# Designed miniproteins, single chains, continued (5): the designs that were tried, part 86

Each design is a single chain, and the fold is of that chain. pLDDT is the mean over its residues in the fold that is shown.

## One batch from the design tools (miniprotein)

Design m18985
Fold by ESMFold2-Fast:
Structure m18985 (fold): chain A 55 residues (1-55)
Amino acid sequence: IGIIEGLLGTMRSMKVSLEITAQKNPENKELYLKWAEQAQRSADMLQELLEKAKK
């Protein structure tokens, strides 16, 4: 359970960092935003697993 919470936090932090990096690097903005979207989808999946584990 703690591992899933740690991974969820990491994915959320990665999304925010990638969005900030996209703002600083407009030439590669689309690539960083794509990676941020992938991180968000991973976070959503981990959140669902965490909710199931808390039942």
Scores: mean pLDDT 79

Design m18986
Fold by ESMFold2-Fast:
Structure m18986 (fold): chain A 82 residues (1-82)
Amino acid sequence: SEREELERELLELRFEIGVLEVQLAMIDKMSKEDLKKFLERRGIDASGLSKEELKELLRRELEREIERLEAKIRELEAKLAE
């Protein structure tokens, strides 16, 4: 069923947002090394940046990713309302 597939995708997206929200909450507890690793895994060059610049950059990237996922959730919820 397309409805069951949409419901599964919604659950997966909500779980992914939850993981990103936990990562956002943990930014202030992350070491400079952890911040660099998170950014590098996202294809972002973290070289030459201070710890505070790394925190701000990672925060912005995670917030943008959450916004993209929330937009997709709204689209899928609209499809389920049909």
Scores: mean pLDDT 86

Design m18987
Fold by ESMFold2-Fast:
Structure m18987 (fold): chain A 96 residues (1-96)
Amino acid sequence: SKAEELAKEAIKLAEEGIKDAEEYYKMVEEGSTDGTRITGLALRAIGNAITAALLAIKAAKMKGNEEGIRLAEEALRSGDPLEMAKLALKAAEIAL
């Protein structure tokens, strides 16, 4: 279904966001001075997480899944790239 296609794309983007956010935190914790790489990872993680959350909301609305909508909205309110991506992943999985 269209809802399943949107949820699967959201899962893919959220998983990519988690990988970039984890690499971001690792570089920061290890004292990396590569500001361009660090900034790029953070922006990419946030962008993927936002897109995943929006797709998850759309899929969840098509299925009448209130919990999926709630988790995706929590992702959009999060200021932490890793938390945002993880919440978006949970929302997308519930929207399947």
Scores: mean pLDDT 89

Design m18988
Fold by ESMFold2-Fast:
Structure m18988 (fold): chain A 97 residues (1-97)
Amino acid sequence: NAKKALAAIAEDGIKTMERLLAQPDPVAAARRFYEVMEIMAKGMRKAAEKVGEDSPELIKLIDEALKTAREFAETGSPELGQKAIDKLKELAEKARA
C-alpha cells in the first residue's frame, strides 16, 4: 500500500506548496518552496521505491518536481512554482491509479 502513502504525502504537499506560492514575496516564497519540496521529496522517494513496477515513473515525477522547484528558487518565476505543483498533482493521480 505504498501508493496510497505516496498519494497522501503528495496531496498534503500540494496544499503546502499552493499556500507558499500564494505569498506576495516571490523570492522568500521561492526559497521556502524549494526547502519544503526537498524535505517532502525524500519522504515521497522512500514511498515510491516501495511501490514496485511503477517506482521508476513515480521517482521520475518526484525528481522533475524537485528540479522545477529549484529553478523557481533560482529565478523567482511563479510559473515554475506552478509547474512543480502540477508535477506533484500528476504524481498523486498516478499513485492513486
Scores: mean pLDDT 85

Design m18989
Fold by ESMFold2-Fast:
Structure m18989 (fold): chain A 60 residues (1-60)
Amino acid sequence: MDQQFIDSLTKSLESLGVPSDQAKQRAQNFVKSINENLRSKDPFDKGVGEVALATLIASS
């Protein structure tokens, strides 16, 4: 779990007009989805998780 990515996503969603509580929840769910994809045995799902993670890192 990466709290820094959750915080970064929350801030980005807030800048787009999403309420803070909803932004945090959505960011937590998205990071959870990335972690689930990264642990998937499906190469496609794992690739989706890796691309999403790389995008967050590159945007920070």
Scores: mean pLDDT 75

Design m18990
Fold by ESMFold2-Fast:
Structure m18990 (fold): chain A 70 residues (1-70)
Amino acid sequence: SKAIREKIEELLKELEELLLNNAPVEEIHKIEDEIQDLIEKLPEKERKKVAIEVSKRFEEFLQKYNEKLL
């Protein structure tokens, strides 16, 4: 569970870097899919907490970037 959370956090940082560098939408979607897959693999108890954390990060990205980039 902790390893999955750390991987999600790494992927979120990678996603932000891709957005900053105007990476292709395909690359962005790949990272988003990986994050979602990892969340699905979390135990029920942790899933909600991680989903909230990911939501906060995406909210931060949306404030900086256009909705189309996500």
Scores: mean pLDDT 76

Design m18991
Fold by ESMFold2-Fast:
Structure m18991 (fold): chain A 79 residues (1-79)
Amino acid sequence: SMEEFKEKIEKLKKDLDTKVEASRAAFRAQGLTDEEIDEVLAATPLPFAPSGEDVLKYAAIKYYEKGDFSKAKLYIDNI
């Protein structure tokens, strides 16, 4: 169902957001301002060494946001 699909996407988002927040904390520890961190994240959405699984999660989320559910599902099925 679309509700189950949405729930899967939200779980992938939560996993990636946790890693992005860890990167934000690391940048702050290095002395970057929140404005500088936002500029980095605008240019580099995954500002850590992403695993193949992380890349698939990111692709699934982006295709879901574009309304391409067939491609989003393809990426989820390869995680």
Scores: mean pLDDT 82

Design m18992
Fold by ESMFold2-Fast:
Structure m18992 (fold): chain A 64 residues (1-64)
Amino acid sequence: MDEEVREALFLIRLAVAKIAVKNHPEDKEEAIADLERVIQEARDMGLENTVKAAEEALEEIKKA
């Protein structure tokens, strides 16, 4: 699978998590767990930009 396609799929996961927390704040802990999983998967694949984006999304959700 192309790196570009894999990065796009991770970015979709980030967007979904952010939208979910905005509409359902009670799901915040689940969104945090999903983003931590994305960060770990992206690190394992060497997707540095995706790791950075996921860490930023995690901070936004934690502060929401």
Scores: mean pLDDT 79

Design m18993
Fold by ESMFold2-Fast:
Structure m18993 (fold): chain A 72 residues (1-72)
Amino acid sequence: SMSKREQVKLIVNKGANKVIDAVEKGDDKSAQKTIEETTKQVRELMGEEMARSVKESLQQVYEQAKKEKEEK
């Protein structure tokens, strides 16, 4: 069975891919909702500190995807 840390990795990877896809489609609201939902799932599994770290990481993914979209 999968550890909580491995579950978090899968949740974060899925969330990051969904954020990138939403940004590519111009759906910033969906991207931000995905960050919120992913953060909530991580909080429920590993607590507030891990959730905060994940939220910061996904915001960086969002900002990078926005920059890359604006350069195309």
Scores: mean pLDDT 87

Design m18994
Fold by ESMFold2-Fast:
Structure m18994 (fold): chain A 86 residues (1-86)
Amino acid sequence: SMSPERKAELEREVIEGVLALAGAVAKTVEASTKYKIKDPEERFNLEEPAVREAEREAMERTAETLLRKGADPEVVREAVERVLRE
């Protein structure tokens, strides 16, 4: 059986991955639709405030959904902090 500590670590890693994916999708959509950037690498690396805000909002909405579905608040908080690299 998996230890509680290992289970929490894996849950955090999965949540981090989901949050990062949600942020990356939102960032790419904002960059391609608002800024009309055709190069995928430029979209991914665009640091414009509006694109960064779209990324942050998508991650926050995803975190709220996970919390609503019963995810551990501390695990979600740690995952958000790690993805945002505060």
Scores: mean pLDDT 73

Design m18995
Fold by ESMFold2-Fast:
Structure m18995 (fold): chain A 71 residues (1-71)
Amino acid sequence: DDSPFVPLREATKLLEEGEKALEAGKPEEAKKKYEQALETLAIPRKLRHPVPPEFFELEEKAKEGLKKAEE
């Protein structure tokens, strides 16, 4: 199925893994997870598919987590 909800679920999982990596003191691993989340969320946008509002919320969380991992 071409459901946009599959990228949303995968991105949510990657965000949770990134948060756990930061809590474990592994900022480089967290950064990789947040970058993977952003890449997953970019797929529907590149294909110009309509996305739900939750998509933008997950994208902002991934960007914020990436900034924390880079500090």
Scores: mean pLDDT 73

Design m18996
Fold by ESMFold2-Fast:
Structure m18996 (fold): chain A 82 residues (1-82)
Amino acid sequence: AEAEARARLEEALKRLGEEYGRLYYELGAAPSVEFGEEWARDTFLGIDAFRPVSEGGRALAEELRAKGAEIRAEAEALIRAA
């Protein structure tokens, strides 16, 4: 039961991370940002995979961080429900 619940949570977090990565890409994120399962997972664990150096890039990162907080809230709701 617990192992199955954990597997479901990990898959859900991975999917939410992929959605976050897709949104980041659609907003014109720098090509230097690594996208994929590893990046999405690390971003959801509170690790900033994106490190913009320009002012415009930093503003974009702040907007993506806000969107990531919403997706993380959904992930935490899934954890509470499991």
Scores: mean pLDDT 55

Design m18997
Fold by ESMFold2-Fast:
Structure m18997 (fold): chain A 89 residues (1-89)
Amino acid sequence: MRKTNRQRMILNEARIGVMLMQLYVLKKVAQKEGNQELVARVDALTEELLELLRRIDELRRENASGAAISKVEAEIDKLAAEIKALAAA
């Protein structure tokens, strides 16, 4: 079955929630190791994810098109790749 725009919004919020939990764990490890550069990068990525959550809420209120949702999904995919790269370092 094709996912509805509402289902896509819920899945994107869930993806961001998982990424926020991954960043929380990375920040705790970085703080314990005294890695201030990694702490700063995690904080920056956390702010970007929170901005995407705000944008998803706006799109939901505006009953936005599938194209607008796809643009946010592309930004989530980019941040997911950046977080994966940080975890691998």
Scores: mean pLDDT 83

Design m18998
Fold by ESMFold2-Fast:
Structure m18998 (fold): chain A 95 residues (1-95)
Amino acid sequence: MKEKLEEIKKAVLEALKAINEHIRDPSVTVEERKKLVELASEVMKAYREALRAFKQGDVEGVEEAIKRILENLRKLAELTGDPVIREAVEKIEKI
């Protein structure tokens, strides 16, 4: 579980770095930027929930939090078309 969460952390950080580049892109509309920020916040919230569940020995809570990370990263991949975000989803799914 700890190793699994460390691999998830690396994938999430790579995806968030790519998302921040899209947020900083001046060609992105205000509405698109708002949605990117919202979804990125949901990914970070789910990751924090996974860490809390892990500390409490709540395996089901960790699994549910990982599902929420994947759902929000998939939405970000669809919105951006970014291969880095898609690769992060694929890496987490293989864990």
Scores: mean pLDDT 85

Design m18999
Fold by ESMFold2-Fast:
Structure m18999 (fold): chain A 80 residues (1-80)
Amino acid sequence: TELVTKHIEENTDAKVLSAISGTIFDDEGNELDLVLLHLKREKNSAEEIEKALESLPEVIQVSVLELGDELLVLVWMRKR
């Protein structure tokens, strides 16, 4: 979680309201980290925040739900 939280705070104006993570396994048994972020954005768009997260080499997929100026973001990350 710290890696994605820090990356958001350093590369966007979004504030991290909450961050939780867990380890999950995909259908093939590969270990993944799933990070759920609740963000409040100011001037950056949801697309800009998504692209910032996608720039991390560990990130497999990002899904964003827009709730006005708040975002719920799911980040699937490689663990190996």
Scores: mean pLDDT 79

Design m19000
Fold by ESMFold2-Fast:
Structure m19000 (fold): chain A 76 residues (1-76)
Amino acid sequence: SEEKEKEDKEWEELKRKEEEQRREWYRNASDEEIKEEAERATKKMVEVDPNLTEEQIKILYESNYTALKLLKLRAG
């Protein structure tokens, strides 16, 4: 339907804008802001797995931090 095609285009526009906003955030984010985001991501992972050790949590944080740093590098 025409409504569905319009909705699909609006969703594509919203996703594009959201992706552009995320890239801009990564480009401008300080190292401290990247660390805070890594901590937030790690906390969410800890909430879904009650058996994680402190050592495993540290590894998850380091993995999240590295991933976010790579996204920042890709953003420019």
Scores: mean pLDDT 82

Design m19001
Fold by ESMFold2-Fast:
Structure m19001 (fold): chain A 100 residues (1-100)
Amino acid sequence: SKEQKALEEIDKLLEEMGKAVREGNLDEFRKVAEQLLKKIEEVLKNFSKETAKRILGRVLAELDYLERHASPEAQRIVRETREKIEELAKKYGIELPPLP
């Protein structure tokens, strides 16, 4: 399905971000973060608000996990990425639950 394919593509990007954090490759991390943002905007444009909210909730939880295990420099990129996701959600009328 289109939803399953989108989730698989997002999961792959999140795994690539985790690898970049472990390797200390900030340039790759930034590159993958931009790809993630593009994919999230496609999700917001093409799926129902309910589906988009579920996908965004999963992404934000994973970004929270990465931030807790990242270097200070990578933490800044994670926070900037999260803020851009929150702005995209706001732009498309998606109300996100607060992160733990």
Scores: mean pLDDT 82

Design m19002
Fold by ESMFold2-Fast:
Structure m19002 (fold): chain A 90 residues (1-90)
Amino acid sequence: SMVERAFEEGVELGRELKSEELVEKALALYEAGRVEEAAALSAGGQAGLLEREGHTELAERLRREVLPPIKAGDLEAADAVVRELGDRLR
């Protein structure tokens, strides 16, 4: 799946703190109309950052909960998942 591939690329960029590259790639996907892949890349970056900070369980939950709505094209539901998990941190 292109969505899953974008998520995993985001995870790698997040773990490596390559935030500028992540933003540039996400913007390019969005401008190309590849909005589900852009959302997956961005969510992956957040999961990678969570893993780097030791929040492994939250990163795994984000992966599990965010990919289904993105694959369905429901970006509003995907945004809600990201927001709810973010609220659990600080």
Scores: mean pLDDT 84

Design m19003
Fold by ESMFold2-Fast:
Structure m19003 (fold): chain A 106 residues (1-106)
Amino acid sequence: TPFEHRLAERRDQAIQALKRAVEEGDLEAARAIVERFVGLAHMEIHAMIADGEKKEEIEAYVKTVIEALEEIVRFLRGLDPVAGEIAEAALRLFKEHAEVYLNFVK
């Protein structure tokens, strides 16, 4: 879907930006990059719900976001444990919000 293509591009861009931020020792930039990625995913899910996308489509997108965040967590843990913890916290919160989204959609 167009949503999945945009998410894949954002994931790749986020990983490249995160690598640079961590290599430069800029953990605040790393936090901002993770927060931006999650924020854009929330906005996309909200748009899908507003457009009347079916539950199966929203579930598929949510699953793809979780997979992308899990890849970001693994990548960052390999570079810097603190950056990995930032991404893991974001993943945990996103999973909690995903439960709420799926309760809205039939």
Scores: mean pLDDT 85

Design m19004
Fold by ESMFold2-Fast:
Structure m19004 (fold): chain A 72 residues (1-72)
Amino acid sequence: PVSPFEQLSDEDKGFELLRAALELGLDLADLEDPAVFARVIAHLEETYGVTLSEEERARLRALALALHRRLS
């Protein structure tokens, strides 16, 4: 059972995006590629049963890159 993605904090949304990337066998640095990022978003949308807006996707990308830099 998963909670609705939109109800997560921005930090938790970022961690879920990073988790999805790792589940797909991707390097976090690969999220800078728009095609790779789109695949991770599609995986999240399928996992939570939601459709993310273009604005939410842009925010998530920024959060994921910030978290990757902090963890690196």
Scores: mean pLDDT 74

Design m19005
Fold by ESMFold2-Fast:
Structure m19005 (fold): chain A 75 residues (1-75)
Amino acid sequence: MLSEEEAEELFEKFRETVERDAAVLKALRDASLLPAFEEGLARAAELVIKYAPHLAERVEAFRAEVLAELRAALA
């Protein structure tokens, strides 16, 4: 298990990376990339939860929010 500081840093890096990738998909306006993004996000979320299980609810909430926003933007 990571320390609280290490877990917060891991979550922040995860959030920043996901937000940057989502911004790229929005800029490209290419919905065909959405399944690959969803799979990558799921795997990244699992990795964060593996090392910081106490952040699981926050990670899953963020994942759900990003996917809902991205699906709305690409519809």
Scores: mean pLDDT 83

Design m19006
Fold by ESMFold2-Fast:
Structure m19006 (fold): chain A 78 residues (1-78)
Amino acid sequence: SDLYGQLMELGGQIVKLAGRDKEVEELLKKAIEAALSGDVAAAKEYLDKVREIVEKLTSKEKAEEAKKLVDQMEALAA
């Protein structure tokens, strides 16, 4: 579906900003799976964990960009 494509694109951008962090990749995969199954609460919980990790990025600019992308994924999951 178009939703899958949008979530995969946003997730890919977050992974790039986070330096290909494996924990971020795994959490985003789980968030996308939850969103596609209609489990909004689980998707939000996984995305909140991603937000916590990206907030700690050394580059404040990359952290702010990644957080904005996480917010966009949450909006699409709802």
Scores: mean pLDDT 86

Design m19007
Fold by ESMFold2-Fast:
Structure m19007 (fold): chain A 108 residues (1-108)
Amino acid sequence: STLDRMLALIDATTAKLQARFPGAAALIEAQADRFKAALREAFAAGASVEEQLALLGRQLEAAVAALEATMPPADAAEAGGLLSNMFTALVRVLRGEPVPPELLALLA
């Protein structure tokens, strides 16, 4: 399903972020868990594509802000780049568009 593909991308990106930034692993897990919970709730509620796109944007902003508050600036910028790549992949999945293999490689 669309939801299962989105959750798999979040899980893959989370694992990559935790491997790259082990000192922030607990924060990264907490952000990912809230994101996945929000997506599951939106899907169960029958949220529109537009509503889900707005949710993705809010979750990205919240995750970036949390990392910037906690991590050194260079690490937060690198993590933010990975999150932006994940967001682009999630938007494509939600729209029924193919995710380029090069983009998937950046998240795995």
Scores: mean pLDDT 86

Design m19008
Fold by ESMFold2-Fast:
Structure m19008 (fold): chain A 90 residues (1-90)
Amino acid sequence: AKEKIEKLKEEGQKLLEEARELYEEYEKTGDKRLLVEAMEKALEAGEKGLEILELKTELGEISEEDLKKAKEIYEKEAEKLKKKIEEIRA
């Protein structure tokens, strides 16, 4: 429903703002734990974005082909980011 999309947008925006703040602190301190937290927040925001696209597809606002393409792009980028997180933790 439209209400759920609005809530997901707000949640995603907050996660991206938190990720930005964590990344800025990482740049100042060199603390890689902050970088990991920023990356995890970015992944969560991306998941909220996919949920929005799925709901918009159900409403007929986006095609199933566009949704599939967006999911493939997200999965590829998320895999790269998760790999980077594991490298930092190792």
Scores: mean pLDDT 85

Design m19009
Fold by ESMFold2-Fast:
Structure m19009 (fold): chain A 101 residues (1-101)
Amino acid sequence: SAAAKEERERLINEIIDIISKLIVVNEDNKEKSEELKKKLIELMKKLELSKEKQSLLFEVIEIGKSLDEETRYKLLKLIYESLLSGASTSEMRKKIEEILK
């Protein structure tokens, strides 16, 4: 249904927002980091993401911390489009590697 599609897109946008926040959060702010991680796990479960995709999104957060703003934007856009299209974990990983070249 249209409502189900809108809800899926809303959940994906919330996931991208939380990932973006986790990339830039100061590691000294453990309380904020743990709150955001808990929220991300809940959103990923609502979207019924596999354990492999959940693990990849946590890897994306760690990768994102080392990237410039432009490359980070490209990475987050790729994750958004991949989640929206239902891309496999292996397809997502390959595309991430292409951005990092």
Scores: mean pLDDT 87

Design m19010
Fold by ESMFold2-Fast:
Structure m19010 (fold): chain A 77 residues (1-77)
Amino acid sequence: NEVLEKAKKLVEEALEYAAEKGVISDQLRESMIGAAKSMTVDQLIDLLQMYARRFEAQGALEVAEYFRKVAKEIEEL
């Protein structure tokens, strides 16, 4: 499924961005990427939205906005 493969790639890129910005640890990034490989498209969108809310609550507004943007890109696939 090309949609699912592209969605997984976008989620992996978003998680790498969050780690680069210091919002998540490298260990958490690796764990989340591993979990994402077994998720459906809807679960990947939910993951991005859940972490966007968490990052927003932590004051990481730029990363939260990026995760919401990626979730929207996946919804439009």
Scores: mean pLDDT 87

Design m19011
Fold by ESMFold2-Fast:
Structure m19011 (fold): chain A 68 residues (1-68)
Amino acid sequence: AAAQAQADAGARSDTARKRVLKEMEEIRKELVEKGLVKTPEDISLFEASVLLQARRYGDPATAAELLA
């Protein structure tokens, strides 16, 4: 029971992590396409996470301004 509950919680966390990483990858691609950065590698995972939060609750342009 406890091991099954931990596995279930782990699966939920892993699924959420994969979703976040995928969204961050899409944001990196979008920023490159818009010419805001030269390459996806110019954006750290931390910076991409800030952009993801701004995309959910605000304007991606505002997030890019915050990182500048």
Scores: mean pLDDT 60

Design m19012
Fold by ESMFold2-Fast:
Structure m19012 (fold): chain A 84 residues (1-84)
Amino acid sequence: GEEAERLVEELRRLAEEAAALEGEGGRAAALAADVSLGLAEIALAVGKLAGDDEFAVRQVERQLERARAALAAADDPEAAFAAG
């Protein structure tokens, strides 16, 4: 059950990194990372209530990937439009 919690901690660190970015692209990445973190924490709570660790891990991993993509898009805003 600790794997999902470790992934949430990694996502939290990524959100802190995004919050340090400057400009409108940085603010957009920070918002996306914060939303991903919130959804990951909800998935962790739901997984704990349901006793479904696999669900929690998969959902947190998905949100971590989304946050990483948002940070990458802050360095290339045109790529963000092509991906969405």
Scores: mean pLDDT 78

Design m19013
Fold by ESMFold2-Fast:
Structure m19013 (fold): chain A 74 residues (1-74)
Amino acid sequence: SMEELRERAERLIRELEAYLRSHLSPEEAEKLLASVRRLVEDILASDQPESVRLSAIEAFIAYVKREIDKKAAE
């Protein structure tokens, strides 16, 4: 359902927020989080099947985490 999709998206965003706040300055974390929230809302507003929207959100958030991990590891 759309409610389950939004719940899953919010859980992923909360996990990402905690991660970003642990690895970035407060200003950088807030700026990146705002950009992520905008893109997630755009995906949620699309006409694509719920499974496709969920996969897109999961892939995007995983990508962001990996990029921060690479920078943290040098």
Scores: mean pLDDT 84

Design m19014
Fold by ESMFold2-Fast:
Structure m19014 (fold): chain A 85 residues (1-85)
Amino acid sequence: SEHVEKALEYLDKAFEHAKRGDIEAALEYLEQAVKAAGQTPGADDATVERIRALGLEAISHAVQGDMEAAERALDRAKALIRSLG
């Protein structure tokens, strides 16, 4: 799905900006990822909000330098996005 591919691309961009401490750009890219996920046919609101929560968790951990926790949250968010398409 094009929407799933875009959601994954934006989530990766969010995480790269978070690792650089660019929190504003990270949050903007996370919103683009969440929007793309929500545009996937059959995506329910609960799944979309879980993707947002996991993305925020990944950004928070990356900014704090906890890369192990950040990557685990990112992997969970990506798995959930992939389940949509």
Scores: mean pLDDT 90

Design m19015
Fold by ESMFold2-Fast:
Structure m19015 (fold): chain A 81 residues (1-81)
Amino acid sequence: MEEEAERKRLESMTPEEIRKEINDYEKAFRDAVLAGDPEAVERAGRRIALLYKVMGKPGLAERFYRLARDAARGIEELKKK
């Protein structure tokens, strides 16, 4: 339900606005990786995946979501040492 509401908001955006939001979340994703924050990495990755879904690229969204999850897990494993 909450994800569907956010998706409807994103569907009303222009391609230019979607690109700007992707850039913002890519920066947040990078900052989270550098900070070693797996929750922030996964959160940013999910948002980027939703943006690609709205653009009609579900395959790219799925691949990015998996990449973000793998990155978050890697950070968690590094913190365990």
Scores: mean pLDDT 74

Design m19016
Fold by ESMFold2-Fast:
Structure m19016 (fold): chain A 77 residues (1-77)
Amino acid sequence: ADAEKQELIDKAAKEIKEELKKAFPSLSDEVLDKFAQQFKQEMSAAVKGKSLDEAKKLIEEVVEEIKKYLEEKKAKS
């Protein structure tokens, strides 16, 4: 169901927004909102042809990769 996929994407976008704010406290809410909106658009396109289970797995993998990337960037500062 497309609604269930959208709910998963919305949850993932919120998690990424929170992780971005934690990693870079100086980022404005406007920048965070724009990033979250773009993430939702990209993920919606990426999951369009997938089953709910495949969509969930893809979303979880992308979120974890973004979290790892942010931690690596934080460590290098």
Scores: mean pLDDT 80

Design m19017
Fold by ESMFold2-Fast:
Formats: structure tokens, sequence, C-alpha cells
Structure m19017 (fold): chain A 74 residues (1-74)
């Protein structure tokens, strides 16, 4: 099985991450540990596995933001 090359990942990750954020794309490709984790998930579990992982991280991030907002309003 051929692993996804970095050039292909630069196209696929923007699509999977909602593609409109240059910052998000830069964050993924400028962090080698994050890039390797996401590439590993994409190559092993495909687009669905990567989306599930990202959705889980997004839910945790949203929860932390909401908790911070609730605390700031007290």
Amino acid sequence: MEKIKLGEAKVKFPILLGSSSEYTQGLVFNNPELREILLGILNEYGDEGLLNYLNKLAEEGRRLIEEGRAEAEK
C-alpha cells in the first residue's frame, strides 16, 4: 500500500480541516509531531478515521472554550 505523500497531504488536509484556514494548514505542516500523527491516521484509517480524530479534538476544544466563557461570565 502506498502511503500518502506530503504533497498529497497538503491538498487533502485542507479539505478535511475545512480548507478555508491557512493558519490551520500551517499549524499542521509546521508541527512535525502533529503532522506525523495525522498522516499516520490518514494512511492507516483513511479519511473517515482522520475526520473522527479531528472531530474528537474539536469537541474537546469547544468544551474548553465554553467552560472558559462560563467562568468569565461569573
Scores: mean pLDDT 58

Design m19018
Fold by ESMFold2-Fast:
Structure m19018 (fold): chain A 72 residues (1-72)
Amino acid sequence: EKERLESLLKYEDDILEGIEAIIEGVYNAYRKNHPDLSDEEKAALDAEYERMRQITRENLEKWRKEVEEKLK
């Protein structure tokens, strides 16, 4: 268990990058499927994307701290 958690911490940046790529892909697909979005709707979508990205980073940092405490 501990060896697996240490391995996950080593690959944390790769995991974060993968999750961020999925979020970006979803938002890009939405824009592509809705080309008639207003400027206000585009701004709201961009704000949601940045908010989701920030929440994901905060959740991963919290997870990392929990894993680091478990490894003590």
Scores: mean pLDDT 75

Design m19019
Fold by ESMFold2-Fast:
Structure m19019 (fold): chain A 68 residues (1-68)
Amino acid sequence: ATVRLTGYPAGAGPQIAIDIANKFPGFTSATLDPAARTMDVTFSSEEEAEAAVKYIREKYPDVRAELA
């Protein structure tokens, strides 16, 4: 299951990816596009992907997170 993040500040992508990887045991990978300021984060389950969307919205209110 994949979550797409958009609209994070320039240069913040790697720090957000590390935070998510440390928070969720089902984290498998993250693919960043720094030029577009987009990131696809992949989880082993849909339940963890949904929990990650909620976590990101609460911790990073300016970041847009959605199931991809």
Scores: mean pLDDT 81

